# Designed miniproteins, single chains, continued (2), part 105

Each design is a single chain, and the fold is of that chain. pLDDT is the mean over its residues in the fold that is shown.

## One batch from the design tools (miniprotein)

Design m7647
Fold by ESMFold2-Fast:
Structure m7647 (fold): chain A 89 residues (1-89)
Amino acid sequence: MSEKNKIIEEAKKVLEEARKYGDEAVRLASGDPQKRARILKAVSEAEVYARLAINYAKEGNVDQAKKWLEEAKKYTEEVRRIYEEVKAA
């Protein structure tokens, strides 16, 4: 599989993971408007950066695709962190 296709597949998985954990975290944080806002912001950032990674990879700009994939992973990790916090509460 080409490096371009690997980035696209990884970005799609990151996007799916951010949405899955984000939806559950929002549900668990129903009584905490500050946490809900933080979750929604992190999910939005992960989605924007994952889509940028996919678009740059499709254009053949692998360096930019990698940069935005790492940003998407960072925000997906933040969503997962908040999910673990609200799940433990």
Scores: mean pLDDT 86

Design m7648
Fold by ESMFold2-Fast:
Structure m7648 (fold): chain A 68 residues (1-68)
Amino acid sequence: AREEALKAARDAAVKAYQSGKSKTEAINEAIRTAREVLDKAGPVSDEERRRLILEAQKEAEKAINELE
């Protein structure tokens, strides 16, 4: 679940940024995608969910920076 959420976030950010969306828009798409993956993976504590979403944001930012 965690690795899937982070990978999905990275992929979503790269796809959005390459499609012409801004860096902020691409990061927002990544966060949305990570939330969807976590929601389907089963129950996660609120604290762990917040931590994973924060990690997903950082992974998205890193992926976009690699494209610059």
Scores: mean pLDDT 79

Design m7649
Fold by ESMFold2-Fast:
Structure m7649 (fold): chain A 90 residues (1-90)
Amino acid sequence: DAFIEEAEARARELERRYAATTDPEERRRLLLELARLSGFILGYKYAKEHGKEEALKKAEELAELAKKDPALAELADAYLEGAREGAELA
């Protein structure tokens, strides 16, 4: 699947950039992009397998769970946005 292969390649590039930077603002920006991309991958795969509505429900469940951890709350919104994009594209 070309979209998943591209998304996974993008994730590896973002992880590489995160490892290379010492700037806290750049790190935060990269983490938000990684969260969106992780959501995209889940949303796309789940929508292909189970349909768009089920993919969005799954993403919302995971985002709600993440919001219980203050360290993950900001990332949860980015993740859910990515999942919606992935499910829509599927």
Scores: mean pLDDT 81

Design m7650
Fold by ESMFold2-Fast:
Structure m7650 (fold): chain A 95 residues (1-95)
Amino acid sequence: DLDSQIQQYQQQLQVDPDNPVTLINLGVTLYRNGRYDQSIQYYQRVPDDALSQYNLGLTLYRMGRYDDAIRSFQRSLDINPGFVDAQRQLDQLLS
């Protein structure tokens, strides 16, 4: 379940606190569990990762923070210009 996955990722971070894959996976699991503010905190620890910025954008959008979501999707594309999913989100928000 999601709570067990959260605990497992938190244990992994105790061993490797700056592991970007674990931080992003924990953020995604927190998002799926409706813990948006906590999800954002973990994505913000990986600010130079396109997937982290994309997931941050999705979380901010879910919270109704549209201008912040747009900036995160733009940052994702600055890091990876070929990130089709981030471009799709921007196109929808700017239409």
Scores: mean pLDDT 91

Design m7651
Fold by ESMFold2-Fast:
Structure m7651 (fold): chain A 64 residues (1-64)
Amino acid sequence: SATDRYNAELIVDSIERASADQRAANAATFSPAQRALFEALLASTDRAVRVALMLEFERLVRAA
């Protein structure tokens, strides 16, 4: 939805502003599947890909 995409964009913006230590601390709390998506997001240079990966991350969180 438009709301889900907007929320994903806000989270991506927050991650881009986060320190390496904050990213590592957050990643430590994730499931292996969530961590894989988060690492893929950090490795991507394309904003559209980052947003798509965050939407998938949020779907995994809701399914848990």
Scores: mean pLDDT 82

Design m7652
Fold by ESMFold2-Fast:
Structure m7652 (fold): chain A 67 residues (1-67)
Amino acid sequence: TWTDEEYERAATVVLQRLLDQPKDKQMAFLTGIPGVDESRAEEIVQAIDDGDLEKAKALLKEILRSR
């Protein structure tokens, strides 16, 4: 089991990688994560598009914790 600090670091790294990618690659990456469906991936991509990076990171942490 990971600590909250480890999830924070992992989510930050994933978010940085997503920010460097076009929207179609963001979707492909997110839907490639076990337990992440298209609707969950859309939610994260929408948060990034809205500039709400704190929300995007929080959603990524929840996905990583649910793994």
Scores: mean pLDDT 78

Design m7653
Fold by ESMFold2-Fast:
Structure m7653 (fold): chain A 75 residues (1-75)
Amino acid sequence: DQEKLDEFTNEVSKILNNPNYVPASSLEEEVQNLITLIETGMITDPEVLQQLLELAQKYNAQDLIDAIQARLAEL
C-alpha cells in the first residue's frame, strides 16, 4: 500500500530530520533498513529512538520495536 508506505516514510523523515531520506520500495524493506541503521549504531539519539519506537508501535512493526528496545537498553 503506497499511501501507508508514504505516511510511514514521511514520519521517519521528520523523526530523522532528513528531507533527503530515500524510502525503500515496501514497508517491510523500510522497517528492515531502520533495524540495520539502529543495529549498526547509525541511530543512537535516545529521543529519536523513542519517536521511532512510537511509530513502530503504531504500525505494529514488532521486529523494529524489538531492535529499538534492545538499543535503548544499551544506552
Scores: mean pLDDT 78

Design m7654
Fold by ESMFold2-Fast:
Structure m7654 (fold): chain A 93 residues (1-93)
Amino acid sequence: SLEELIEALERLIDTLERIYNEVKAGKISLDEAIKRLKEETDRILAELSPEVREAVQTAYDRILDEVKRRKTIEALEDSINYLKELLEKMKKM
């Protein structure tokens, strides 16, 4: 459902913002951030219906590829902004 998708994207944004803040504070490395993002996203995906899971997986794969390619704090920030824009579009559908 659209509500399930919105809730899942909000959870993914919250997760990514927590990880971003820990990297920015010097508490974890970017490689550790990638590992945590994978672990926490897998937990989110496990709770979703198949249709919503596919949509969230697609957004996550794009984010993961970008962060792994760039390996910068800015890539995490850009990923958060991408998800927020996607969420805003979903709320207007």
Scores: mean pLDDT 86

Design m7655
Fold by ESMFold2-Fast:
Parts: structure tokens; C-alpha cells; sequence
Structure m7655 (fold): chain A 80 residues (1-80)
């Protein structure tokens, strides 16, 4: 919730940001990049050991567009 609100605050109306989620066995790192690739925000969240142990390292790229009606996900890709 807080990260989505932060993305909305950093993205001008009609603008786009890219959210990169990188998951390891111990943590998830969320990075918010603007349209030029500049880092706007970064947050690392600890994962419960059971969840981390069952998740291989993975990277997902999500594009979020800030519309007049609020932030919307326009693209989601898994990087292998």
C-alpha cells in the first residue's frame, strides 16, 4: 500500500514509472524508476524464511502509469 502511494506521489499525472521487483531467498527489493531510468525510490523488505526458501531468485519489471483516476499497471514482465 505505502509503496503504491509513493509511486503515485512521484509520478506526474499522465506520467509513467517502472517498478522493478527483485526477489531472493531472504528478501525482496522494490525499485521505482522514472521514464529516463533514474531511481526515484528503493525499498528492501525481509521475507519470511518459509516464503523465501520456496521462491527462486527472480526479477519482475512492472510499468505503472499515473492516470487521473489513480495509478494503473500497464505492463508486467518476468526477467529470466
Amino acid sequence: AAQAEAVAALTPEGGKVTVVVEVTTESATIRVLDEKGNLLAEETLPLPAVVGANNPPARRVITVENTADGPKITSSEVEE
Scores: mean pLDDT 60

Design m7656
Fold by ESMFold2-Fast:
Structure m7656 (fold): chain A 68 residues (1-68)
Amino acid sequence: MTLEEVEAKLAEETAAALAAGEDPEVVETVATALLAQARAALEGKAPSAEEQAAIARARALVQRELAE
């Protein structure tokens, strides 16, 4: 998967989430964290501590929305 493919997939999923009535700030936060994770993976780097924290936060937000 290329960065361009990840961006296209995130745009599609972002549009679907917004159409479902999800909070735009939450959607943007999750999309930003997923893009950062994809970039780190494609560059062959481990995510930085800040990137890992952003990914963990986004994961917690998604899990909370699905479970609560």
Scores: mean pLDDT 69

Design m7657
Fold by ESMFold2-Fast:
Structure m7657 (fold): chain A 101 residues (1-101)
Amino acid sequence: MIKKLEENFKKLLEELIEDEEHKKKFLEFWEEEVNKLLSSSDNEVGISLRLIGLMEDLRIAIEIAKEGLREGKSAEEVEERLRKAGVREDVIKLVLEVFFG
C-alpha cells in the first residue's frame, strides 16, 4: 500500500508541477512524513489513511498556489486561501516556500 501511494503521489506531482526542483521538494516532504508515520505504533492501514489525507491536502494546496500565481496574487493572499481551505500549517509553509520563495 505505502509504495503504491508514493507512486500515486509521484504521478500527481507530474500532473500538477512542471519544475523538477519543486517536485523534489514535495517528494522530500512526503518521504519525511512517511518515515515519521512508520516510526509510529499504528498498523499499515492507519498509516495509509493518513498518507491518503496528506496527498489530498498537498493536491489542494498545490492547486490553490498555482491558481494564485496565475491570478498574480501575493504570498499573503495565497496563505489566507490555504488557511480558509483547512490545509495543514506544515503544508502551507511548504507550498509558499516552493512557489513564492
Scores: mean pLDDT 84

Design m7658
Fold by ESMFold2-Fast:
Structure m7658 (fold): chain A 67 residues (1-67)
Amino acid sequence: SVENQKIMAGALLVLIEEVNASETERKNMLQFLANLLGISVEEVEELGKEADPEKAREYAEQLKAQS
């Protein structure tokens, strides 16, 4: 669903910020999700900005716990 894509994109943006990713790392992470969703990097960033901040943060925490 579009809502799930927004949460995934938002969570990725949270993780990028938390790890203080380099420009290269940020680009690679965004490109990976863009390829997975079949959209552009710019669209991933837009979706992430539209995500519910609480849900995005919660999903980012869940992803870290599963690592």
Scores: mean pLDDT 83

Design m7659
Fold by ESMFold2-Fast:
Parts: C-alpha cells; sequence; structure tokens
Structure m7659 (fold): chain A 68 residues (1-68)
C-alpha cells in the first residue's frame, strides 16, 4: 500500500519534471521543477528512504539541466 502511494507521487513528480523541461517560460519551468522536487520528497518520506529520495531528486535536477 505505502509503496503504491509513493509510486503515485513519483509519477506525479516525473510528470512535473517533463512539463518543466517542455516549458519555454522560466516562471512555469520553476513552478514545475519545484513541484517535481516536492513530489519526490513526499515519495521518499512515505518509503522512509531519504538516501533514495536524494538520489531521485539529484537525477531529476541533472536531467533538467541537461535538457535546458
Amino acid sequence: MKEEEAKKYEEEADAHLQRAIASTDRDERNVHLVKAVNNYLKAAEILGDEEKGNERIQAAVDAYRAAV
């Protein structure tokens, strides 16, 4: 149950990350990037795995930086 809940937050985070990468407006990019990070943090909190959460956030930031 908790793993399924965390997966939903990870999917939401991935969707926001993709919207941030696709956005041409800086403010829109920042809003979606923040939402992506917050959803990854929520997923990590549910799983109790801070280290994995930090790795996911770092990977998301790296993907965003590579795309822009």
Scores: mean pLDDT 79

Design m7660
Fold by ESMFold2-Fast:
Structure m7660 (fold): chain A 84 residues (1-84)
Amino acid sequence: SALEKLRQELLDLVHYIAAQSGLYVVKRMVENGIYDEQAIKEAKNTIALFERVYQRLKDVDPERAEEAKRMIAEAEELLKQIES
């Protein structure tokens, strides 16, 4: 139904915002020289959340899906930096 589509769109947007927040935290950790197990965990969780967001948004919001894909690449580069 139209109502269920609007509800799903709202949930997808909320999850996208949560994923962006996670990426911000990872960036701040790296900027402050935090390369511990918590930084690795946060980066991996952020990547997983953006992967879920990307799969959901591909069907409803292609522009945000492409943004999520770019943010996955950014989070993966941060994870490589942390694990180096």
Scores: mean pLDDT 84

Design m7661
Fold by ESMFold2-Fast:
Structure m7661 (fold): chain A 97 residues (1-97)
Amino acid sequence: MERVRELLEELKELVENKAPPEEIVEQFRRLLAEAQRAIDDPSATAEELAEVVRLLGEALELVGSTEGLDPATYAELAAEAAALMREALDRRRALLA
């Protein structure tokens, strides 16, 4: 979880500094990869899975605010984020069942 939070803070800095869209996309893809690792962790708690969904939502909003980002690229990233959010919520439900 700490690494996902660190990557989100790095993403915030890139967006604030108006970094090139390609750098913002690369940072978001790193965040998606770490979110997948957090979701796949056998020791992940229901609270941590809820936190992953929140962090992915914040990251997606930041990427969506990026000027010059290709809409098709954004749609692909949004779909990947949505899939991970669904995985996290499904796993959270299983843990709380």
Scores: mean pLDDT 87

Design m7662
Fold by ESMFold2-Fast:
Structure m7662 (fold): chain A 66 residues (1-66)
Amino acid sequence: GGAAAGRAVGEAAARLGATGEDLELAQKASVAAASGNSELARRLIEQLRDPELARALLEAMDRAGG
């Protein structure tokens, strides 16, 4: 469910060393995913400046377990 997706996004962002604006965006995406709002989470991840980070967070969310 949403809680697992939110946790996966947050853990992936931390593991990949997201900082500054990308970290803020990843944290918002994690909260959105945890709340069951996968659409908002995807839109927030798409706004990340680092395309590799964005891809990793989307993959983590889709796996729902990191």
Scores: mean pLDDT 80

Design m7663
Fold by ESMFold2-Fast:
Structure m7663 (fold): chain A 65 residues (1-65)
Amino acid sequence: GPLEAGEKYAAGAVTYAAEGDEEKAAEMVRRAHELGASPETLRGAAAGMKAAGAEKAAQEAFRMA
């Protein structure tokens, strides 16, 4: 359902960040938020993206949470 989709996009954001694709990471986290991902899920994605070096995408995720 939509909640599972949001969680999957949040996980995808961390994966793209780890691969060095910060633009796709940012797109994935915005989609997670649009699909109703919880603040906890968005904060988790933000922490993962920051650990991967995607600072801008991580900041966007923290702001949305």
Scores: mean pLDDT 83

Design m7664
Fold by ESMFold2-Fast:
Structure m7664 (fold): chain A 122 residues (1-122)
Amino acid sequence: MRLKVLLGVLDESDPRQAAVLEEIRAYLESLGAEVLPFDPSLLPDADLYISDERPGVIAALLHGVPAILLRLPELDTPASRAIEEFYADHPVLQEALREGRITVVESLEELFEAVERFLAER
């Protein structure tokens, strides 16, 4: 069964964020996944959402799509920290974290392990 993944980062114009995005894309495509940019219209058909963007994660969760939240050093900017602080107490995020519907990863190695676990459970 082909995995459909929505993938995004906050600022694709940042060379560090673009490089990480391409590495994640290459990994997912090596597993046979279809990797698409985030679009709310694609959520009903998506299997997984991977991003550092809290609004997108919330949207995915409201559509019943599991999410992997990226907390990678390459994605750590003043803008990403401000967004994280703004959404720190968001009820949907807090409940999904308690229920295990969001996986938080702090390295590419943790991301690859989380994706492999997700695939093994399907």
Scores: mean pLDDT 83

Design m7665
Fold by ESMFold2-Fast:
Structure m7665 (fold): chain A 73 residues (1-73)
Amino acid sequence: AAVAAADRAVALAEAGDIDGAVDALAEALAAAGAPLSDAEVAALKEELATLPAEEARRGIIAAAEMAKRRAAA
């Protein structure tokens, strides 16, 4: 379910696994009806790699929360 994938993305981001968190976020978005292309996933990973780790983590958590809200609507 989208919620389970989003919760996994949050857990991975909190553990510092940003790449794993982006993969789980992409799974959550696909399940919520807003899939990212492989190119968009790769671009997001590259963009987050340029940010301080704490900012990347917060961004992923916020996006995961949005995916959960989209799935619940």
Scores: mean pLDDT 79

Design m7666
Fold by ESMFold2-Fast:
Structure m7666 (fold): chain A 85 residues (1-85)
Amino acid sequence: SLEELVEEQKKAAEKVAKKNGIEEPEFSLEKLSEDTSLLLRVGKNPVTGEDFGLVQLLENGELKETYLFDSSEEAKEYAEKLIKE
């Protein structure tokens, strides 16, 4: 399921963060329609320590779009805009 895929990604990211002494990333999954979901991931790059954000759009459990942001704040703002529509 989509929830299982997100949980797998979260566990992998948490393991990498722990090894590198970086904050664990935050994951949010929002349903936009019956067949479309938005995944928001924000955190620190485990290699560089730089802040980042990622917004992914999934249709019927398949990844369709990926948007990368230089900050968690920008990614959260973009996700909020899509959720309100």
Scores: mean pLDDT 78

Design m7667
Fold by ESMFold2-Fast:
Structure m7667 (fold): chain A 70 residues (1-70)
Amino acid sequence: MVELPRADEDTMYGKVLPDGNALVSVLTSLGEEQFVLPGPALGPGESYVDEKSGTRLERHPDGLLTLTKI
């Protein structure tokens, strides 16, 4: 697995799974929650927003995949 770049705090991290999906872990006031976001569906310049986890998975024009808290 490859780790995704994350911005800022130790409250969120992500990893790329072997199928290309992103596993996201978010620390909330209720504990740690994990979500799977569709990495392979994103082309350059595209993003996916998961409202339940409060995260955005974005593929930049250079192909870099980033994880951002919204």
Scores: mean pLDDT 68

Design m7668
Fold by ESMFold2-Fast:
Structure m7668 (fold): chain A 65 residues (1-65)
Amino acid sequence: SMLEKISELRKKLRDLLVEKAERGEITPEQARKVMELERKAVRYIGTDPEKALELLEEAIKILES
C-alpha cells in the first residue's frame, strides 16, 4: 500500500541520515534540508501521499550525493 511505502522510505531516510551523520559524511546544511523535507512529507501523508513519497525520495537523493 501507499502508507507502507511511505513508512519504509521514512525508516530508510532516518537510518541513512543517522549513519551519514555519524560518519561525518553529511553537512549540517544537508541534514537541515533533509529534516525539512521529511517534516513537509509528513504533512502531506493524509492529503497527498504521492507528494509525500516525492519529498522523501528528494531527501534520500540528498543523502546519496
Scores: mean pLDDT 85

Design m7669
Fold by ESMFold2-Fast:
Structure m7669 (fold): chain A 77 residues (1-77)
Amino acid sequence: NDDLISYLRKYLSDPTLAGMAYVLALELGDKELAKELKKKVNPGISLDEIRATIERLKQQFGVSNQELLDAILEVLS
């Protein structure tokens, strides 16, 4: 989804994207990916604010947890 990827690049910081990817990996049960992403997560980041941002973007773009995770990983690459 090019519109979602463009939005993520323009409006969200790398620490926020890493936090979102970490939470999504945990929710999807991908424990190995979550371990790798945790190393990139800012320890001061609010996970509740991250969860709120995930739900807002899922509603705004009509995407699943997996589709949102895939878009974030593309941006972080």
Scores: mean pLDDT 86

Design m7670
Fold by ESMFold2-Fast:
Structure m7670 (fold): chain A 58 residues (1-58)
Amino acid sequence: DDVLEKQKALLEKVRAEQEKLRQQALATGDFDAYVAQQQKLLEKYVKEGQELHKLAEE
């Protein structure tokens, strides 16, 4: 459960931050920065998710 709970919390946090970034981009009009930030956030999430998955499989 601990790994699953952390994975769910991470996913929700990422989604909330993505939505905040989207709203900020709409307010500022800087979509290039928005796309770059979104990609970095997703890459970070994927790496953390892979680590949690690996721990669960071991």
Scores: mean pLDDT 75

Design m7671
Fold by ESMFold2-Fast:
Structure m7671 (fold): chain A 61 residues (1-61)
Amino acid sequence: DKLELTRRGAKYAAEALKKGLSQREIAERAGLSQSTISNLLNGEYLNVTKETVERIEAAAK
């Protein structure tokens, strides 16, 4: 489910921000672009892969 993956990615990115990480730092830790993190946080519908969500989850830990 692409919508579930997008919501999960946004959730982990938001959690990382709450921990004091910037969008840039989350992107660097996840090996993604800052634009990807920004789009997820803005609630934009993306064709997000499970691998991308897992990278963001790892960055939030």
Scores: mean pLDDT 77

Design m7672
Fold by ESMFold2-Fast:
Structure m7672 (fold): chain A 84 residues (1-84)
Amino acid sequence: SLPPIDVEQLRAQLAPLRASIAAARARPDLSEEERLLVELHEALVELLERAPQDLETLTELDRIAQNESVEETLRAVREALARL
């Protein structure tokens, strides 16, 4: 199963997470799974930066984090971003 996404930890580490994502994207030999994880974290950072810090948004982020696959989580994050 997909490990739980710690939304509060992600918010606290947005700057170092962006740097790590940029470094990962620069790698020439990323596997398909690694590319999906990079895309997921990039989309999550964007969502956390743009989304309001209210209870409804926190509930939606928790729901997204309950997805069982990286692909399903990425789809849910992209859908949430499209609605912002």
Scores: mean pLDDT 69

Design m7673
Fold by ESMFold2-Fast:
Structure m7673 (fold): chain A 85 residues (1-85)
Amino acid sequence: KREEIEELLKKKEEELKRAEKELGKEHAEVGELKVEVGFLHAMLGDLESARKYVEEGFEALISSAKNEEERATLEAAKEAVLAKL
């Protein structure tokens, strides 16, 4: 259902814009939304946009990490996800 994924992507991009305005670009919630937007781009075959959003999303999550263990886990997750895209 390509059209349903395209509509969901549009809604998630609008959510992302609101979250960036309210929380700032480096907030963990903004990072989560960017990763979600990246996955939707991947589902639609836009792997370049998918990689960019996933990278930016994980960068925000890593910047918001509370300790070194969480940061290392997020860095490993970023590499694993990008390797599959």
Scores: mean pLDDT 85

Design m7674
Fold by ESMFold2-Fast:
Structure m7674 (fold): chain A 66 residues (1-66)
Amino acid sequence: SGQFDNILDNVLRHVRHLLATIPDPEEARRLAESVVDQVERTMRGRGYPESDIERLRRAVDEELER
């Protein structure tokens, strides 16, 4: 849905910003993982399907493996 696509785009933009601006790659990754964990909890609390949560996690993991 458009709402999920907006969440995905916003999270990926934030993760990319953290990876680009934080000099320590390990700290940048840790902060990105904290953001994703928070978003996953919010999505579960709002009744998003597990498939959407898995898709978000997969997209973020791909960004972190760059």
Scores: mean pLDDT 84

Design m7675
Fold by ESMFold2-Fast:
Structure m7675 (fold): chain A 92 residues (1-92)
Amino acid sequence: DEAARQAGIEALKAELAARVAEIRAANPEASREEIREWLLERYRALMEAEGLPPLDAEEEEALRRRAEEEAELLLLYEESEEKAIDYVRARS
């Protein structure tokens, strides 16, 4: 259990580091709101590439909530890798 969880956390750390680097390369001073909108744009582009139908209002709200949570996690990771991992563990 713990070994598998640790492997997942190490993979998550690598993904968060890569995503933060990508966002900061595009906008070094991006606010949480700007990061959220950047994530929403990328999510919509992925869905469009997959040929999925337009999202309904409930699905759009869920997507915005997910983007907000991811933006918060990315900012927390920039502040402290340990805090970001603790955040994910608490929500796992």
Scores: mean pLDDT 78

Design m7676
Fold by ESMFold2-Fast:
Parts: sequence; structure tokens; C-alpha cells
Structure m7676 (fold): chain A 68 residues (1-68)
Amino acid sequence: MTKQDVLSQGLVELQRLMEELGSSPEQVKIVKEATMKMQDVYDSEDDPDKMRKEVQKILEETRQKLKE
């Protein structure tokens, strides 16, 4: 799996979370911040496996914030 595949899958999961929980301005901000964090990991991490772990951490944190 490439770094691009990891990023794409992470972004798809963020979109699904937003579709399930609705899209208030606060939720849009949370998703935007998560997207920026994923992009930052993509630019800084060369190992796709390490990137996947960081992306999953971002997704879990985002899921928790969106359920509030």
C-alpha cells in the first residue's frame, strides 16, 4: 500500500463520519483539522505503515470529537 492509498482511505473515512453524524459548522471544522493533520503526516512520514498508524489515531480522535 502506498502513502497516497493511506491518505485516500483516511479521507474517505472522514467523509463517512461526517455523513453519519451530520455537518454542523463545528463538525466541518473538526474534519478540516483532521484533514490538515493527515496531510501533515503525509508530508513528514516516509514509511506507509507508520503513516497508517498515525492516520488511524487521527480518525479515532476525530470520531470521538464528532460524537460529542
Scores: mean pLDDT 78

Design m7677
Fold by ESMFold2-Fast:
Structure m7677 (fold): chain A 64 residues (1-64)
Amino acid sequence: SWEEKAKQYDELAEKYLSEGNREKAAEFYRQAGGWYFKAYQETGNLEYLKKAIEAGLKATELLS
């Protein structure tokens, strides 16, 4: 599912962040956000939109 894809990328982002690789963490947070947004488009569930925004903000912060 779209949600499972998003969770996989979110987990990868957290893994790279724990290893100190902020650049890869940001890349995977961006991908997670993209998949959450697709889940939102498919379902209309605002929970997915919120998760997409959160992932995008995390990615932006890591590149600041």
Scores: mean pLDDT 86

Design m7678
Fold by ESMFold2-Fast:
Structure m7678 (fold): chain A 87 residues (1-87)
Amino acid sequence: MSNVEIVEEALKEIEKIAKENLDEEKYKIFSKSLKSIRDLARKNPEDVDLLILALRLLVQEAKELGAPEEMLKKIEEIVNRAIEKLR
């Protein structure tokens, strides 16, 4: 898998979980962050450190939006799997 494919698959899983767990307003904010990271991965597919930082910041954004604990655990698992594949 390419780095961009690893990130895009992680973002798809995270988007599905966010749709199921966030209200419409919070989902709208979070979806903008998802799009930004997808665009970042497409422009900088070889910058592994940048992609890892972006995925970690996405977890932080979910926490700041008040995502439920179950959602946070699932997102952290997805992010950790993606980071392992990128390294």
Scores: mean pLDDT 85

Design m7679
Fold by ESMFold2-Fast:
Structure m7679 (fold): chain A 82 residues (1-82)
Amino acid sequence: MAELLRGKTVLVVDSDPERAARAAEALEREAGARVVGRASSVEEAIEKLRELKPDVVLADTTDREDYERLKEAAKELGALVM
C-alpha cells in the first residue's frame, strides 16, 4: 500500500472528523502521501475532486450507493478510489 500512495495527492472522505484526521496523519507520515483535502460527505468529496484533482481518494463509507457515485466521479477525473 505504501508504494501506491508515495508522492501522491490524496483526498480523505470520512463522516467522522477524528477518524479522517488520523487517516490523514497516517497517510502523510507512514505512506509518504500528501493529503490535499478532507470531505465529510460524498457531495463534498465530488466538489473537492473537481477542485483539487487528487491522484487518490481514500473513502470510508458503509453506503454502497455513495461509494459507487464517488467512484464514478473519480473515474471521470482519472483518480483512484480506495
Scores: mean pLDDT 77

Design m7680
Fold by ESMFold2-Fast:
Parts: sequence; C-alpha cells; structure tokens
Structure m7680 (fold): chain A 94 residues (1-94)
Amino acid sequence: GADEGVAALVRAAMDAYKENPLIERVEIRVRETDDYVEVEITAKFKPGSKEEREKAANDFIDKVREAAQAAGGEILETEVSDDEVRVRVRLPKE
C-alpha cells in the first residue's frame, strides 16, 4: 500500500544521505488525498563544487526513482538547483 511506498522512499533517501557526505539534510513531506499520497523529498547540499553537487543530485534522483517505481508510484517532478534536489512522487492508495 501507500504506507509501504512511503517507507521505501524514506529508506532510499536515508541511504543516499548515508552514502554521500555532500548531503547536509533530507526533508520529506507527505500529503494524503482521498485517491493518492504525494511525497516530496528534498536533499540539501553542503558547499562544494557544481560537478560534485550535480552528480550527487543525479544519484539521489536515481535512487528515489527506483524506490518509486518499485512501489508502483510515478515521478511528478524533479528539480535540481545549486543548493538542493527535489523529487515529487505520487503513490496510489491501492
């Protein structure tokens, strides 16, 4: 269900945080509707090179995407900036 999907996304984000020292913090926001659950996952980066941050952002997106796909979810949005990467995922309730 959606709860297992949220748990999988949290695990993927936490694994990325543990594997990459450039990630300062991870923020997760969950919004439940009648039909779906929307999860917004944001990784905030420490100061570093643009190349290292871009690689960290892409690795983070890939890890979240794999967890979302395994949970039957869809990626609604990915946004990469100098200081953060944000991924928004929709999970079905059934």
Scores: mean pLDDT 83

Design m7681
Fold by ESMFold2-Fast:
Structure m7681 (fold): chain A 90 residues (1-90)
Amino acid sequence: MEKKKEEIEKRIKEIKEELVKEGIPEEVAEKILEYARKGDLEGAAELIMELFPELSREQALIGAIELYIYINEVSEEERRKLSEEYRALR
């Protein structure tokens, strides 16, 4: 559906603007969001860790999961399950 694609692109734009405002380079923000949108949480987490080397892998993965959830409008229940799956890494 064109509407769903448009809504996803709008969310990506909003998150990208927030990341750039926080000091993240636009090219890097775009790559993180692309990986997160596709569900490549490991790829997104690796880029997050390159920007913030003080973050643990678990923290970076949580960030990638949050982006994936927001972009793809994942339910709160699915969000909780994803968080629980990565909880063992803490």
Scores: mean pLDDT 73

Design m7682
Fold by ESMFold2-Fast:
Structure m7682 (fold): chain A 58 residues (1-58)
Amino acid sequence: SGEEAQIEKILAQMDKNEEINNRETPDEVKELVAKAQLYIDQGQIDKARELIEQIRNM
């Protein structure tokens, strides 16, 4: 479904940011990634998507 594809996309970006964290990712990006993951865990996919878009625009 569309929701499943969106969740997978967000999780893929989380995994990428986890790898980048080992390469000195900016703290603000780490905080946004953590918040997005929290929203995914709570089922707040739209809020997680907004945070991912903020990361993309940095």
Scores: mean pLDDT 68

